# Designed miniproteins, single chains: the designs that were tried, part 27

Each design is a single chain, and the fold is of that chain. pLDDT is the mean over its residues in the fold that is shown.

## One batch from the design tools (miniprotein)

Design m918
Fold by ESMFold2-Fast:
Structure m918 (fold): chain A 82 residues (1-82)
Amino acid sequence: KLSELRQRLLEKIGQLLVAASEGDEERVRRLASEINRLSAEIDRLRGAPPEVVALYERASEAYAAGNVEEGHRLNREAFELR
């Protein structure tokens, strides 16, 4: 299960790089949101603190809403708390 989630994460990162190179801001935001959801699920399975998982989930929501700056800030907070 964890290895499958990591594989899916890598696939979406590859898709994100392609979308970014094409200048597709909408697709970049959607993929960033999906990447954050997968990261939150991976962290949950690894036994990360609920606070860290919640920050990744909030970052995913921010990216989906088009609030890229807020998404980046929440991601940094989650990463620093680990």
Scores: mean pLDDT 77

Design m919
Fold by ESMFold2-Fast:
Structure m919 (fold): chain A 70 residues (1-70)
Amino acid sequence: MLPTPEQKREVARRLLEELERNIDTLAAEFRATYRDDPEAVEALRAFFAELAALVDEPERVAALLERILA
């Protein structure tokens, strides 16, 4: 059975909270692995766009993306 849209939003919100909690580590890991990979950066932006749509908190998601890409 596939998750309902509501269940997907709940999972997305929990994922967002975990990303926020671990943002400094995730940002360091992303930069260490993918700093020179524009395709990976584009994929990350696409992922965060989907996350923003699911949680309906685009400003919160944008702040995390900026921290990872800075």
Scores: mean pLDDT 78

Design m920
Fold by ESMFold2-Fast:
Structure m920 (fold): chain A 79 residues (1-79)
Amino acid sequence: EDELLAAADRFRKEMVEAGAPETASNRAASALMKGLADGLTPEEVARLAEQSARDAGMTPEQAEKAREIALRVAEEVRA
């Protein structure tokens, strides 16, 4: 659980640093954490984060960035 919280926080911070809105970044981070907790693959987690970002009103470019960051973070957790 601590590792999942750390992963979600890392994702959120990187999204905000990339210029994404804080509220939308928090929603995408929650989707990332849930996907990891549910045992999804890194690619599945990345797709959930991208979809959550889109649903939260992020631009297509921000949603694509969410997918990239989520994929890397999920791969690190699974390593």
Scores: mean pLDDT 84

Design m921
Fold by ESMFold2-Fast:
Structure m921 (fold): chain A 60 residues (1-60)
Amino acid sequence: DALVAEIERLLRGLSPETAARIRAQLRSSTDFQRQILLGVAEVEVAVRRTVARIEARRAA
C-alpha cells in the first residue's frame, strides 16, 4: 500500500490522461507497479546526471 500511495503521488505530476491509464493498469498488476517505480527512478537519475554534466561543463 505504501508503494501504491507513492505511485499515486507521482501520477499527480503527469497529464490526467496518462495518470488515468496508469491507474487502470495498476489496479490489475503488481508487476506494473514495480515497472513504474523503475521508470521514475531512471528519470530521476537522468535529470540529476544532466544537472551534474551542466555544472561540470561550466567548471571546465
Scores: mean pLDDT 67

Design m922
Fold by ESMFold2-Fast:
Structure m922 (fold): chain A 64 residues (1-64)
Amino acid sequence: SEKDELKKKLQSSDLKVLEELEKKYGKTDSDIRNYLLTKYGFSQEEVDELLSRRQYVLDWVLRE
């Protein structure tokens, strides 16, 4: 499903995929959060987990 595919992309360490996703869904965590809640029907807890993982991946990549 689109929801599962989006989760897989957000769990990716591929910076290009994350940049593309941010461009598609918005440039702030707030915009991405609202999009995931309203368009894909994620729960608040699922969105919090996905955004935390995204931030972790970004921090990990940028640390290099």
Scores: mean pLDDT 63

Design m923
Fold by ESMFold2-Fast:
Structure m923 (fold): chain A 87 residues (1-87)
Amino acid sequence: SMAEIEAKVKEILENYLLPAVKKEKKISEPTAALIAQALKKEGFTEEDIENVFLPLAKEALEKLGVPEEVIKEGLEILRRVSLRYLG
């Protein structure tokens, strides 16, 4: 269900993305690769990444007070790396 997909995304964001961004003040390629592996293991599709994961990642980063430029660059890295791991 959508609710189960959203819950899994929030778990991945809390365990991997948010701690890394708090420490590094950016989203690195190694962090994006770790997240991409987690998304692949959960069976996420390209559609799930575009329609659920990236929107929720943006919302979580905005709520954390991350600057808009860092969010934009980070989402581009997350998208590129995640799609590479799914192909």
Scores: mean pLDDT 87

Design m924
Fold by ESMFold2-Fast:
Structure m924 (fold): chain A 73 residues (1-73)
Amino acid sequence: MTITSSRETNQRANDIVHKVQTLIQAGDYEGAIKLLQTELNLSEEEAKKLVELGKTDPVKFAMEVLERVAKQD
């Protein structure tokens, strides 16, 4: 399977996941929420739910970010 668009979507999702996880690990939950709102066009409540998911289940958080990035394409 060779899909260039899918690879770019995955790279963008991974960049968002990495940045958000870095902010969560630093305790900057407000920064993580703002980044998710800006990058994924989410409401504050949706971004807060993703940050909580990133704290409790990083794998599920990464899957949710990837799905949302794919829906924007």
Scores: mean pLDDT 78

Design m925
Fold by ESMFold2-Fast:
Structure m925 (fold): chain A 88 residues (1-88)
Amino acid sequence: MIKLEVVSEYSNEYYTLVTVKAVSEDPEKAKEEAEKEAKKIALEKSKLENPEFKTIVTVEGDTVIVEVLAYNLEEEEKKLKEKLLKEA
């Protein structure tokens, strides 16, 4: 049985980062389930119209830590330009 724990969730106007920890006797299945959960949460919390996902996986014994970053560089640039124009 795979035990999933959401370790941290961070979201702002530019990106969303979700970290999920999975503990299992099958680390490959733990990785797949943790990545699926992290991507689901990242998509739900993202303020981006078209988020791209970057996944970082760390394995330590029976523990898998999956970090998913939801981002879009073109949307970030547009938001930064709009902010600068409003402050001028």
Scores: mean pLDDT 81

Design m926
Fold by ESMFold2-Fast:
Structure m926 (fold): chain A 74 residues (1-74)
Amino acid sequence: PFVPLSEEERAAVEAAYRALLDGDEARPLDGLVRGGLQRWFREQFGLEVAWEELRPVRDLADALRLVGERRARA
């Protein structure tokens, strides 16, 4: 089943991404920032996201695309 993200889901992804930006500004959290995103995707969407899929995420648009792609593959 292929469904677009709801407005609520998009807002949740935006909030998570902005929290990660704060983490990126703190050097000690760089490795934990993407781990936090993996955990958040699992908790909110039940999605197992590989580390390699997180490497190209540079902005909010990339994060939203990733969630959509993972849902499409389920």
Scores: mean pLDDT 61

Design m927
Fold by ESMFold2-Fast:
Structure m927 (fold): chain A 114 residues (1-114)
Amino acid sequence: MEELEARLQPGEVLLRVEVYKDGKLIDKKEIRYRAETPEELVAAGARAGREMVDFAKKAGVITPEEAEKLRPAFEALGRALAQDAIDRGETVRLEVEFEKDGIKVKATLVVRAP
């Protein structure tokens, strides 16, 4: 079992974002959402997906134009991940990396069913 998954309560979404420059960790952020219903969990997944793209844009690993295209896709991905957690009654994890010019943004999204 993963350490991050063990920290989640039922109905929580946890997004961890780590920013590396030239292989060194320079920033780390964790965002936690709580949902009381399956519908709220799906919405929280969508918000976490959007946040991944906004962090990648802020770190400079994607352009504003790329961010506009990726936000709807990552919102859909976050919704799908949350729905998978609900359908399975389990905790699900997704890892995504963005990299450009020696900067890497690693985003880990963990969703636990209500």
Scores: mean pLDDT 86

Design m928
Fold by ESMFold2-Fast:
Formats: sequence, structure tokens, C-alpha cells
Structure m928 (fold): chain A 96 residues (1-96)
Amino acid sequence: SLMIDRISPELIEKLERLAPEIEAAREAGIPALEALKAEHADDPAVVAILDYEIAVLRGAPEEEILELERRFYAAVLNVPLEEIEKIVEKRREEAE
């Protein structure tokens, strides 16, 4: 809940509009995700989510995927990476 409260409504609306396009690109494969990333190269939040999606499809190591997830949250929330790490750790503790 706390993380979503930090994301701007405009950014949420943008990501919701892009969600079907990202899903379609994910189904089409890595080249489609890379093409979509090139279209949105000026948008750090969109680039970060696409880097994460590409890494997941590529079968990247869990460590790399987690690092990309942290970078996505940092870009979306405009929060330092160290603060995102604390949020992720707290969420992990609450899930236990």
C-alpha cells in the first residue's frame, strides 16, 4: 500500500494504458520488448519496467532480476535505491 501511495496518479494512468502493449510485447518475445523500449527511450520508468520484463524472459539470474526490480521501483517512486531496498526487505518480513 505505501509504495502505491508514492506513485503519481499520472504515472499510474500511463502504466495502465501501456500495460496491454507491454503484455502483447511480452507474448511476442524479447525483440518486441526491445522495440517497445526503443519507442519509450526518453521515459525512465517505462524503460525500467521493460528492462525487468526482458531479463525475466531471458532467464536472467534471480540476483539480476531483483536488482532490476529495485531500479524500476526507484525510477517509478523517485526514491533512492537504498530506500527501495528497505521497503522490499520490510515487505518480505511482513509476508512471513
Scores: mean pLDDT 72

Design m929
Fold by ESMFold2-Fast:
Structure m929 (fold): chain A 97 residues (1-97)
Amino acid sequence: SVMQIDVRFVRAGMSLEEVAALTRRLQDELIRLAKEKGLKVLSVDSSARTGADGDAVGLVTIAVEGKPSDLEEFAKEARELAREFGATEVEVRFAEE
C-alpha cells in the first residue's frame, strides 16, 4: 500500500531561509522514520516560498510504500513529529493508484 503525507508550515515573521531549513530538517527526519519502519520511500520533496500575505510558507511531501500496519504507525509518528516541528497543517492520504 502507498501513503502520502503533506506537511505545511505558515510562519509570520520567520525568514524564508529559516522555513527552508525547517522543511529540510523535517524531510530528513521523515525519511529516517520511514526507513526505520521498513517502508520504501517513493518520493520526497521540500520547498519554501513567500505566501500571498508575505508569510513564509514551507511544504514537505513524502510518499511511502509498505504494509498497512507499518504505514499506520508511520502516519501516527509522522503527525507527532510534524506537530513537534510546529506544522500548521498535516494531510495524510492513501494513494493506491
Scores: mean pLDDT 84

Design m930
Fold by ESMFold2-Fast:
Structure m930 (fold): chain A 69 residues (1-69)
Amino acid sequence: EKEKLLEEIRELLEKLVEEGVISEEQAERVLRMIEEGRGDQAGALLANSGASQEDLDRLSELIKKLEEL
């Protein structure tokens, strides 16, 4: 379900903001990129900001599931 996948993406981004990996503004940009089909750019932004490989892998899985809907 699209809404459930978007909620899981938001929760991951909220975690990254709380941990100081990205700003709230960057989280909004990442979410927009994903909604616009620019998941590659979203992943690159998070990787450049220091997101862990575990979080990057989780994001990639969620984006792939969203694109399969």
Scores: mean pLDDT 82

Design m931
Fold by ESMFold2-Fast:
Structure m931 (fold): chain A 68 residues (1-68)
Amino acid sequence: MSATFAVPTVESYVALSIRLAEALGPDVKVTFLGVDEEGRYLFRVEAKTEELLRAAEREAADLARLLP
């Protein structure tokens, strides 16, 4: 299962990758896809189960609330 996310900076992408690794371990895979039309960094999160993907989505949402 997979979901696509967009973050405003490379630092945000790195922070999210670290957070997903800390929270969910090796059960999620993060792949950089490029930069979108708004200059956001696009990446794909792949998880073995829907529950893990939902957990990844929650971690991404939580990180977004902490970013300025």
Scores: mean pLDDT 75

Design m932
Fold by ESMFold2-Fast:
Structure m932 (fold): chain A 68 residues (1-68)
Amino acid sequence: ATEPAAIPVPDQAVIDEAIKLAQENPSLTVDQLAEHIRKLLEERGLPALSDQVLRAVARNAKAEADRR
C-alpha cells in the first residue's frame, strides 16, 4: 500500500450501529450521533477520535441510513 492509512476510523461494527441509530432516529443531529459514536468507542475500548472525525463519521452514517 502506498498510503499508511493512519486516519483512525471506528470498527465496522460501530459504523453499522451508528448507521442503524441514524436510520431509526433520523431526527438525531450530527452532534448527537457523534456523541453516541464516541460512547460506543469508549464502551468497546477503541481509540478516541477527535470531534471533527466523529462528526464526519456521523454525517456519513446519516447519509448511508438515508440510502438504506
Scores: mean pLDDT 71

Design m933
Fold by ESMFold2-Fast:
Structure m933 (fold): chain A 94 residues (1-94)
Amino acid sequence: SSVEEEIRKIIEELEELAKELEEFAATLDPNSPIAREIRTLAQLLRQEVKEAREFLEDESKSEEEKKEYLKRLKIGLQSARKRAEELLARARAE
């Protein structure tokens, strides 16, 4: 369905963001508090991806539940991108 396709696209965007954060954190001083914050956000995004994939594979979920989940994922992605931008900007300034 189009809703499932949109969920899959957001999962891909969350995975790409997590990868970007992981790769960037690897370039930083491992003792840096900001590096730990970036790694923590990446781990959280990896967990959200896993949960979203499990939700998508659950055949018991109604179309209404899938639409509501998609709305939450969109908000979550937007919030994650904003947080990532803030953390990356702080890390580059330090």
Scores: mean pLDDT 89

Design m934
Fold by ESMFold2-Fast:
Structure m934 (fold): chain A 60 residues (1-60)
Amino acid sequence: SEELRETLERRLALLERGIEEHPDVAAAQGGLALRARIEEVLASGDDAALAELHRELQSR
């Protein structure tokens, strides 16, 4: 859905800022892998994948 996409794009922007400020910490904590996963899910256009990722991130 558009709402889920917008939420994940917002989270991606915040994650990218964190990676820029602390790249070594982000890499060690899987920040680079999470960024790639969010980008892949957004690019896929799969609403089920968007909902699943959103649910996972809500538990963090």
Scores: mean pLDDT 77

Design m935
Fold by ESMFold2-Fast:
Structure m935 (fold): chain A 82 residues (1-82)
Amino acid sequence: MTPEQIEQLRKQLEGMSQDQRMDFAIQAYEAGDTVSFDIAMSLLSPEDQRKVIQSIVAANLIRIGDAIDKELAKRRAEKAAA
């Protein structure tokens, strides 16, 4: 991202509510946009930063659980087919 794009993004985020900034940070993280994530997080209070991290961790734990369930289902199907 260019320095000009970073400054434009910061100004857009400053115009958002705290809830909108938290949602933006979560979406940026899910998209792998670490630069946008860092900018959004820097504009959040420490309490709101914690809420964003908790949401990301919870989503990742669900995703890990789903991946484990799919792998176990695949292994069960392979054993049944053997």
Scores: mean pLDDT 78

Design m936
Fold by ESMFold2-Fast:
Structure m936 (fold): chain A 71 residues (1-71)
Amino acid sequence: GREEAIRAAEEALRRARDAAGRATAHGVLKLVKEGRLEEAYEAAQRAIETARDPAAREAASVSLKGVERGL
């Protein structure tokens, strides 16, 4: 649910190593907290596609799965 999506997004934010990754993870977390789960899903997919660090890509993938459970 939403709580699982929030925790996944917070984990993605903690794992992001660069400013761009952190900004993207923060955006996903904000959308999830606002209950905009479909937009959060799209943002998480974009985060996976634009991630430069394998760890950031993994964190974005975890966030995506958490958002899916919230839908």
Scores: mean pLDDT 71

Design m937
Fold by ESMFold2-Fast:
Structure m937 (fold): chain A 85 residues (1-85)
Amino acid sequence: NENLKRAKEMLREAYEAWLGGDTEKAKELIGYAAGLVREAAREIGDSQAEELANKALEFWKKGDVDTGIELVERALNIASATLKE
């Protein structure tokens, strides 16, 4: 799934940006990654991954980048597992 692969790359870049102090770039990347995971979860019918991606976007909008990253990672892992099954 191209959306999940791209989301994983964006999540890694968001971690690197956040650790480097570029909070604005980290926020942008997390928002984009969460959107990609949500779209992929909808397409494959994974309601659990979609709910987690929506929650990641909620925390991202609040400026909680760390929690946003964690929730996107969890949503991505669940969607990836569903796709393999």
Scores: mean pLDDT 78

Design m938
Fold by ESMFold2-Fast:
Structure m938 (fold): chain A 58 residues (1-58)
Amino acid sequence: GPKEEELKKLLEELEELERKGVLAAIQGDTATVQEYQARVKELKEKIKELDPELYEKL
């Protein structure tokens, strides 16, 4: 349903941002790391709103 589709999209975006954040950190790109950390926090809050149990496992 719509909730499952939205949650899947948020999880995919979260995984991509966390992967890119690790890469940026390895390269020493502090500005990009900070931007990705802010976006990761926003996505995790949305996941928490939709599925608190899943959020606790992140």
Scores: mean pLDDT 82

Design m939
Fold by ESMFold2-Fast:
Structure m939 (fold): chain A 87 residues (1-87)
Amino acid sequence: SIEELRELAERHPEIREALEAVIEAYEQLKSAVEAGAPQEEIDALRAELARRMEEALRLASRHLSTEDVDRLIGLVAELSAEVQALV
């Protein structure tokens, strides 16, 4: 959930900016979908969210424990499923 991502960001200053960037991109994508934005804009926002998720996972692998990395992988997977459900 977004709340769990915020908690993880608060606990880990090393990746906070990257996690906040993921949350921002998700909120922008959700807002665009709800507003009926053009498919081209939605596709660009999906790509940007995926890029930010990849960067957050890359940073997490360098700075976080295996347990916290696994938690982040789970949260990213849940967020990706929510994005696909936004159809």
Scores: mean pLDDT 85

Design m940
Fold by ESMFold2-Fast:
Parts: C-alpha cells; structure tokens; sequence
Structure m940 (fold): chain A 100 residues (1-100)
C-alpha cells in the first residue's frame, strides 16, 4: 500500500540520519542517499499529492542536515525533528488514504 511505502521510506531516512550523526557517512553521501530514497518512493506512488508530501519531507531532512553540518543544531535535535516530521508525514498519508 502507499502507506507502507511511506513508512518504509521514513524508516530508511531515519536510519540514514542515525548513520550520518554517528559519522559513518559524509554529508555528500547522505544527500545522495536521501535523494535516491525520495526518488524510489516517488516512483512507487501514483498519488501526486503524496509524492509532494514525500518530497517536502525529504527537503526538510536535507535542510536539517545542512544545519547540523554547520553546527547550528545538535545531532539529538536533528534526530528528534526528523522523527517528528516522519510521524507527521505518516499521519497525513494515512488520513488521505482513509478519504479514498
């Protein structure tokens, strides 16, 4: 289902954020992997509004990664804000799926 695709996408994004904060991957690699996950999820989603929601979430994650790399936010704050964004994304997609 579209909900399951979005949940899988969000989980994989959170795993990448944890790896980036742990210093296991570079900012460049992190950005490339987030873009790849976004594009893979978008290809599996036929609803253009849900695709836009996924894209907006990915853009927010990339913005937060730049703020973290610049020392503007902590790794804990970065992880917390991505988790909150993921929860919001899933809630919005589940709500939209119920309206069909």
Amino acid sequence: STVDIVKEFAERVLELVERFVAGEISLEEFKEEIARLRDEAAARIDDPEIRAMVGSFAGEVLRLAEEYAAGKISGEEFLRRVREGAERLIELVEERAREK
Scores: mean pLDDT 88

Design m941
Fold by ESMFold2-Fast:
Structure m941 (fold): chain A 67 residues (1-67)
Amino acid sequence: PSEVIITLRPDATEAEKAALEARLRALGLTILGRGPTSLVVAVPAGVDLFPLLKTDPVVRAVTAVER
């Protein structure tokens, strides 16, 4: 598992954020923390976030957390 920060659009609605969180949980991700425009998630082995970044309109960036 690795830890990443998913950066959201600043204008994302609570409904859009909830839908994204549901998708992340369906992929086996654990949500570790929430910011106003970000989520910190634990990514299990074998999960590819590239399709999520390309297809989810509220995701702007995915950044690796190193410590």
Scores: mean pLDDT 75

Design m942
Fold by ESMFold2-Fast:
Structure m942 (fold): chain A 89 residues (1-89)
Amino acid sequence: AEEAEKYIKKAEEYLEKAQRALDAGDLEKAEEYLNQAEEYISKARKAVAKLVAQGKTKEAEELQKRIDELTKRLEELRSELQAMKKKKA
């Protein structure tokens, strides 16, 4: 549980940093932060899978919902980054 929560918090931090970088027009930093967020989301999913294997299904479901919300935000920010890159290229 603690491992999944740690990765979720890191993903949230990097998504927030990515949004700030996009708002500032720093596309390179935004891409780096989105890549970090994606890595932590992946690690969080693996940690949740371990919880399911241990029979901690209720805790896993709650964490999975948070991971799904982070995945949606990641996709939204990646779409914004791609649109901004096309305008500046």
Scores: mean pLDDT 84

Design m943
Fold by ESMFold2-Fast:
Structure m943 (fold): chain A 64 residues (1-64)
Amino acid sequence: EKKKLEKEREEIQKELEEIRKYAEKYFTPQQQLEIDMDLGVIDVARAIDPKLARKLLEKLKKEL
């Protein structure tokens, strides 16, 4: 179980990086700021509750 949570944290970290790169290429600076704030919240959640962070990340991805 502990190894699964650490793996989930790594996967979320990688997906956050990919979304950031995507936003830098395709969104306006104002939209990038909003996305960056959402990514920051998810990254904090990743450290505390990676399952919650995954749920928030999937929600963000659906809105992109």
Scores: mean pLDDT 79

Design m944
Fold by ESMFold2-Fast:
Structure m944 (fold): chain A 102 residues (1-102)
Amino acid sequence: SSADKERFERIAQGLKLIGERAMKELGVPRSVMDAIVNTVVKEVQALIAQGQPELAESAATAVMSRLVLYITGNLPLPESVEDAVAWTRRQIEVGRARAARR
């Protein structure tokens, strides 16, 4: 639907802006940030395809909120692609669990 397309575009733009900020302010390597973004994008696309756009939005919001917290707190993000994927999967699970309690 057009609403799902607009939702996805908002999430994608938010991730791009936050990712650029993390690379500039925390010195996160592009490979690590790409791993985080790609992990979120794949989950969001899968959940939207399954007819669960609220769950997709909750998952993406959890990752984006956590990234903002790490940027503003100058906290260390994972240094490897593998650890970045694992970190992102944990944030996605937090978002999914939050939506499931509604």
Scores: mean pLDDT 86

Design m945
Fold by ESMFold2-Fast:
Structure m945 (fold): chain A 89 residues (1-89)
Amino acid sequence: MDREVEEALSIMGLSVAGIAARENPEAKKKVQELLDYALENGEIVEMTVLESEDPEKEITEFRAGKKTLTVTSRKIGSKSVVEEVVLEE
């Protein structure tokens, strides 16, 4: 399951969600819940980068059917830091 999550994130270009899942156990559970839902229901995970009022913040939305995972990251120099991961239905 963990390996399948990491492989799915890599294939889909979901590197930001993968970073969140590695660094935070609660974020990992939210990422796994979205991917498990997508796999079990035959849903496609769609990635959308949303515009932010703060140009250093990137908001990435991952949607599968009724579930949406929102990852907020901040660019600090050459490094991206994940600040928040929210899973909604």
Scores: mean pLDDT 68

Design m946
Fold by ESMFold2-Fast:
Structure m946 (fold): chain A 96 residues (1-96)
Amino acid sequence: MDAKEGIEYAKKGLEYAREGKGRKAAEYALEGAYYASLAAEKAGSIEGMMAAGVGAVAAGVGMLLAKKGYEEEASKVAEVGAKSALEGAKLAEEGA
């Protein structure tokens, strides 16, 4: 189920962000936001779609920061992205 995939990727993104691994955190947060958005759309969860969208934007910014060598800043922004993606996936699972 897309919601379960979104939860797993978002949790892994949070784990990498806590370890200061900004690029990996952003990669997993982006994947989590992607699956969260698919699950939220299927469930008809507006709140889930919004949370997944915020997660995707934050994770995208984290990726850009990581590519420029700002690993610590990337980790902090990717953590925000992963938390929002996790919320989106959970809202989608509740709506299904």
Scores: mean pLDDT 86

Design m947
Fold by ESMFold2-Fast:
Structure m947 (fold): chain A 95 residues (1-95)
Amino acid sequence: SERLKKLLDSAIKAGRDVVANMRKALEEAEKDPSALPRARQLVATARKVIDNAERLLKAAEPYLDPETVSRYQAEIDRLRAEVDELEAKIAELEA
């Protein structure tokens, strides 16, 4: 349904916005190590936001066609991969 798609689009957008904030915090941390705790906090926030999007998708699965579910799952998987890449860079700066 259009309502479910709008909810999922909003949840994925929230994930993209947090990832963008992580990239900015990482750039700040590369110049100033005092920004590292903020970057680490944003990793936790991003994972929670993405987990929420996945919970919404699983709840919506019975009401969506398989191709639509697959497209949203691919977006969520991409966001998780981006968070993992950024977290690895944060961990390098913390070492």
Scores: mean pLDDT 88

Design m948
Fold by ESMFold2-Fast:
Structure m948 (fold): chain A 91 residues (1-91)
Amino acid sequence: AAAAEEAAAAVLEMARRMLENGPEALSEEEKARYAALVALVARDRRVSLRLRREWIELSWERAKKEHPELLTPEDEEAVRAELARLDAELA
């Protein structure tokens, strides 16, 4: 549904703001809205899977930029495997 797609886009943008600027990037009201939008997305399996895929890509790219020294080859393999699994479920 269009509402779930819009909710997923809003969740991803809020998550990006928190990932880039810390949890204080969202107000308490915005955090409550974030939780409500996540619950809405969870009701649509396909939208939920796409949001999960986008979040994994976003968080992994940031981890590579900010903390490359903490990443192992096993972590990269796990991320690639999960993205491939999600791509298969979305096909």
Scores: mean pLDDT 80

Design m949
Fold by ESMFold2-Fast:
Formats: C-alpha cells, sequence, structure tokens
Structure m949 (fold): chain A 100 residues (1-100)
C-alpha cells in the first residue's frame, strides 16, 4: 500500500506509548491500537518487510491483551469485540509466519 511508511510511523509511535505507559487504557483505545497495528503489519507484509510486519503483530497482540483486561474490568459487553480483534491479529500472525 502506498501509505505504508506514514501509517507505520504513526502505528509504531502509538504502540510504543500504549505498551510503555500502560495508563488507564480503555477498550476503545486498545482496540483502535490493535486495528492500526494490524493494518501496518499488512502494509509491511505487502511491501516485503517481514521484520516490521512481525513487530507490528507483536505489538497488536499486546494491545488486544490490554483491551481484554480493560473489558473485563470496566465493560464485559466489549469482550466479543476484543475476541474478534484477537482473531484478526492471530490471522495476521499466520500470514507473517508463512511469508518467512
Amino acid sequence: MRMASLFSAGAISYAGALVSERLGTTVEDALHAAELLVEAARAALEAGDIETARKMVEMAEEAVRLGEEAARAQDPSALPDVRRMREEVREMRRLVEEAE
């Protein structure tokens, strides 16, 4: 995708803040981060940048974990959305591993 470099920079910055700070993360923030990271991983994979795609997937997995924690603590009705995002992250992980 032609916007991969701009998208990757934003996703990396946001993921770094989410993972490093772990401040009162909402389900919405965590799911948004995971979605951005999955899209960044897909763009990196399409560009042949397997290392970046793998890093984006690892950060997306952490974002989903934080989202599940927030959902269990504050909004259990969001758990189905968290599970759906986890499935998308798992599928992206599989695509990255298949690409070597």
Scores: mean pLDDT 74

Design m950
Fold by ESMFold2-Fast:
Structure m950 (fold): chain A 66 residues (1-66)
Amino acid sequence: MIFEEIEEIRKTSPTKEEARARVEELFEKRLREIEEFLARTGDEIGAGVEMVELAVARTVAERELR
């Protein structure tokens, strides 16, 4: 789950700057996966759910990382 990956990055990164960089890479990777899923399947509902979860996770990560 994305929240667990963010928490792991936050705990294992030696600096806040590195944590932010790793979290941004995670979000970019996840966004690409959602876009590829939508392009492949046409499942707008499934993609929409994943996009909402990603948006919530991004907001939480930005708040936790300043």
Scores: mean pLDDT 78

Design m951
Fold by ESMFold2-Fast:
Structure m951 (fold): chain A 56 residues (1-56)
Amino acid sequence: SYLDQAKEYLDQGFFSEAAEFMRKALQSGATREEILAHLADSSVPREVIETLLDSL
């Protein structure tokens, strides 16, 4: 899924690539809450994920 790829990029520190896949998830009908819940087990803090998502 797009969110699994976003998580892999986040865990590697590739934030631009992660943001691209987060955008694709939104375009496919995912909500902000679903994206945040899916990425909750990432090594990246929630605040960073929220900042990336809000910049899309």
Scores: mean pLDDT 83

Design m952
Fold by ESMFold2-Fast:
Structure m952 (fold): chain A 90 residues (1-90)
Amino acid sequence: MKEALEKFKEIEEELEKKKEELKDLPSEEQKKKFEEWLKKKAEEGDELVKLLVEARKNASTDPAKAEEYVKKLAELLGISVEELYELAEL
């Protein structure tokens, strides 16, 4: 559980770093590059990244399904959903 939480923090840091790298691009290109990067990370087989990608992807189109991925991510990290929202500012 501790290692999973540390990996999640590393993933959040990589996400913020990627957003900063893309901030100077046009909005359409930012979205495309960010989606490509997330897909690549998910393809690498990281279960935490896969759950995070699925949660974010479904947030606007299927909030109930997104919530299920958030719950699964929280269980994998060994924390509550509320704690995960506070930690990740979701």
Scores: mean pLDDT 68

Design m953
Fold by ESMFold2-Fast:
Structure m953 (fold): chain A 66 residues (1-66)
Amino acid sequence: AEAKLQKGVDLAQEWRDAAEKSLDEAAENFKKQGDLESARGTEEARKQASKQFQDLIDTAQQQRDA
């Protein structure tokens, strides 16, 4: 049970890191092109994705530690 929960946490963290990196790269590319509106939208999406993954990780860790 713990190994399965830990793998889920590890995968969620890996997906979060990959998503954040992709969104950060997209936002920087938009800024380089002068598309500040798309850059801001991408930054907001990154913040929301980070929060959702963190909530998932926190829940999985809490269940493991209970």
Scores: mean pLDDT 77

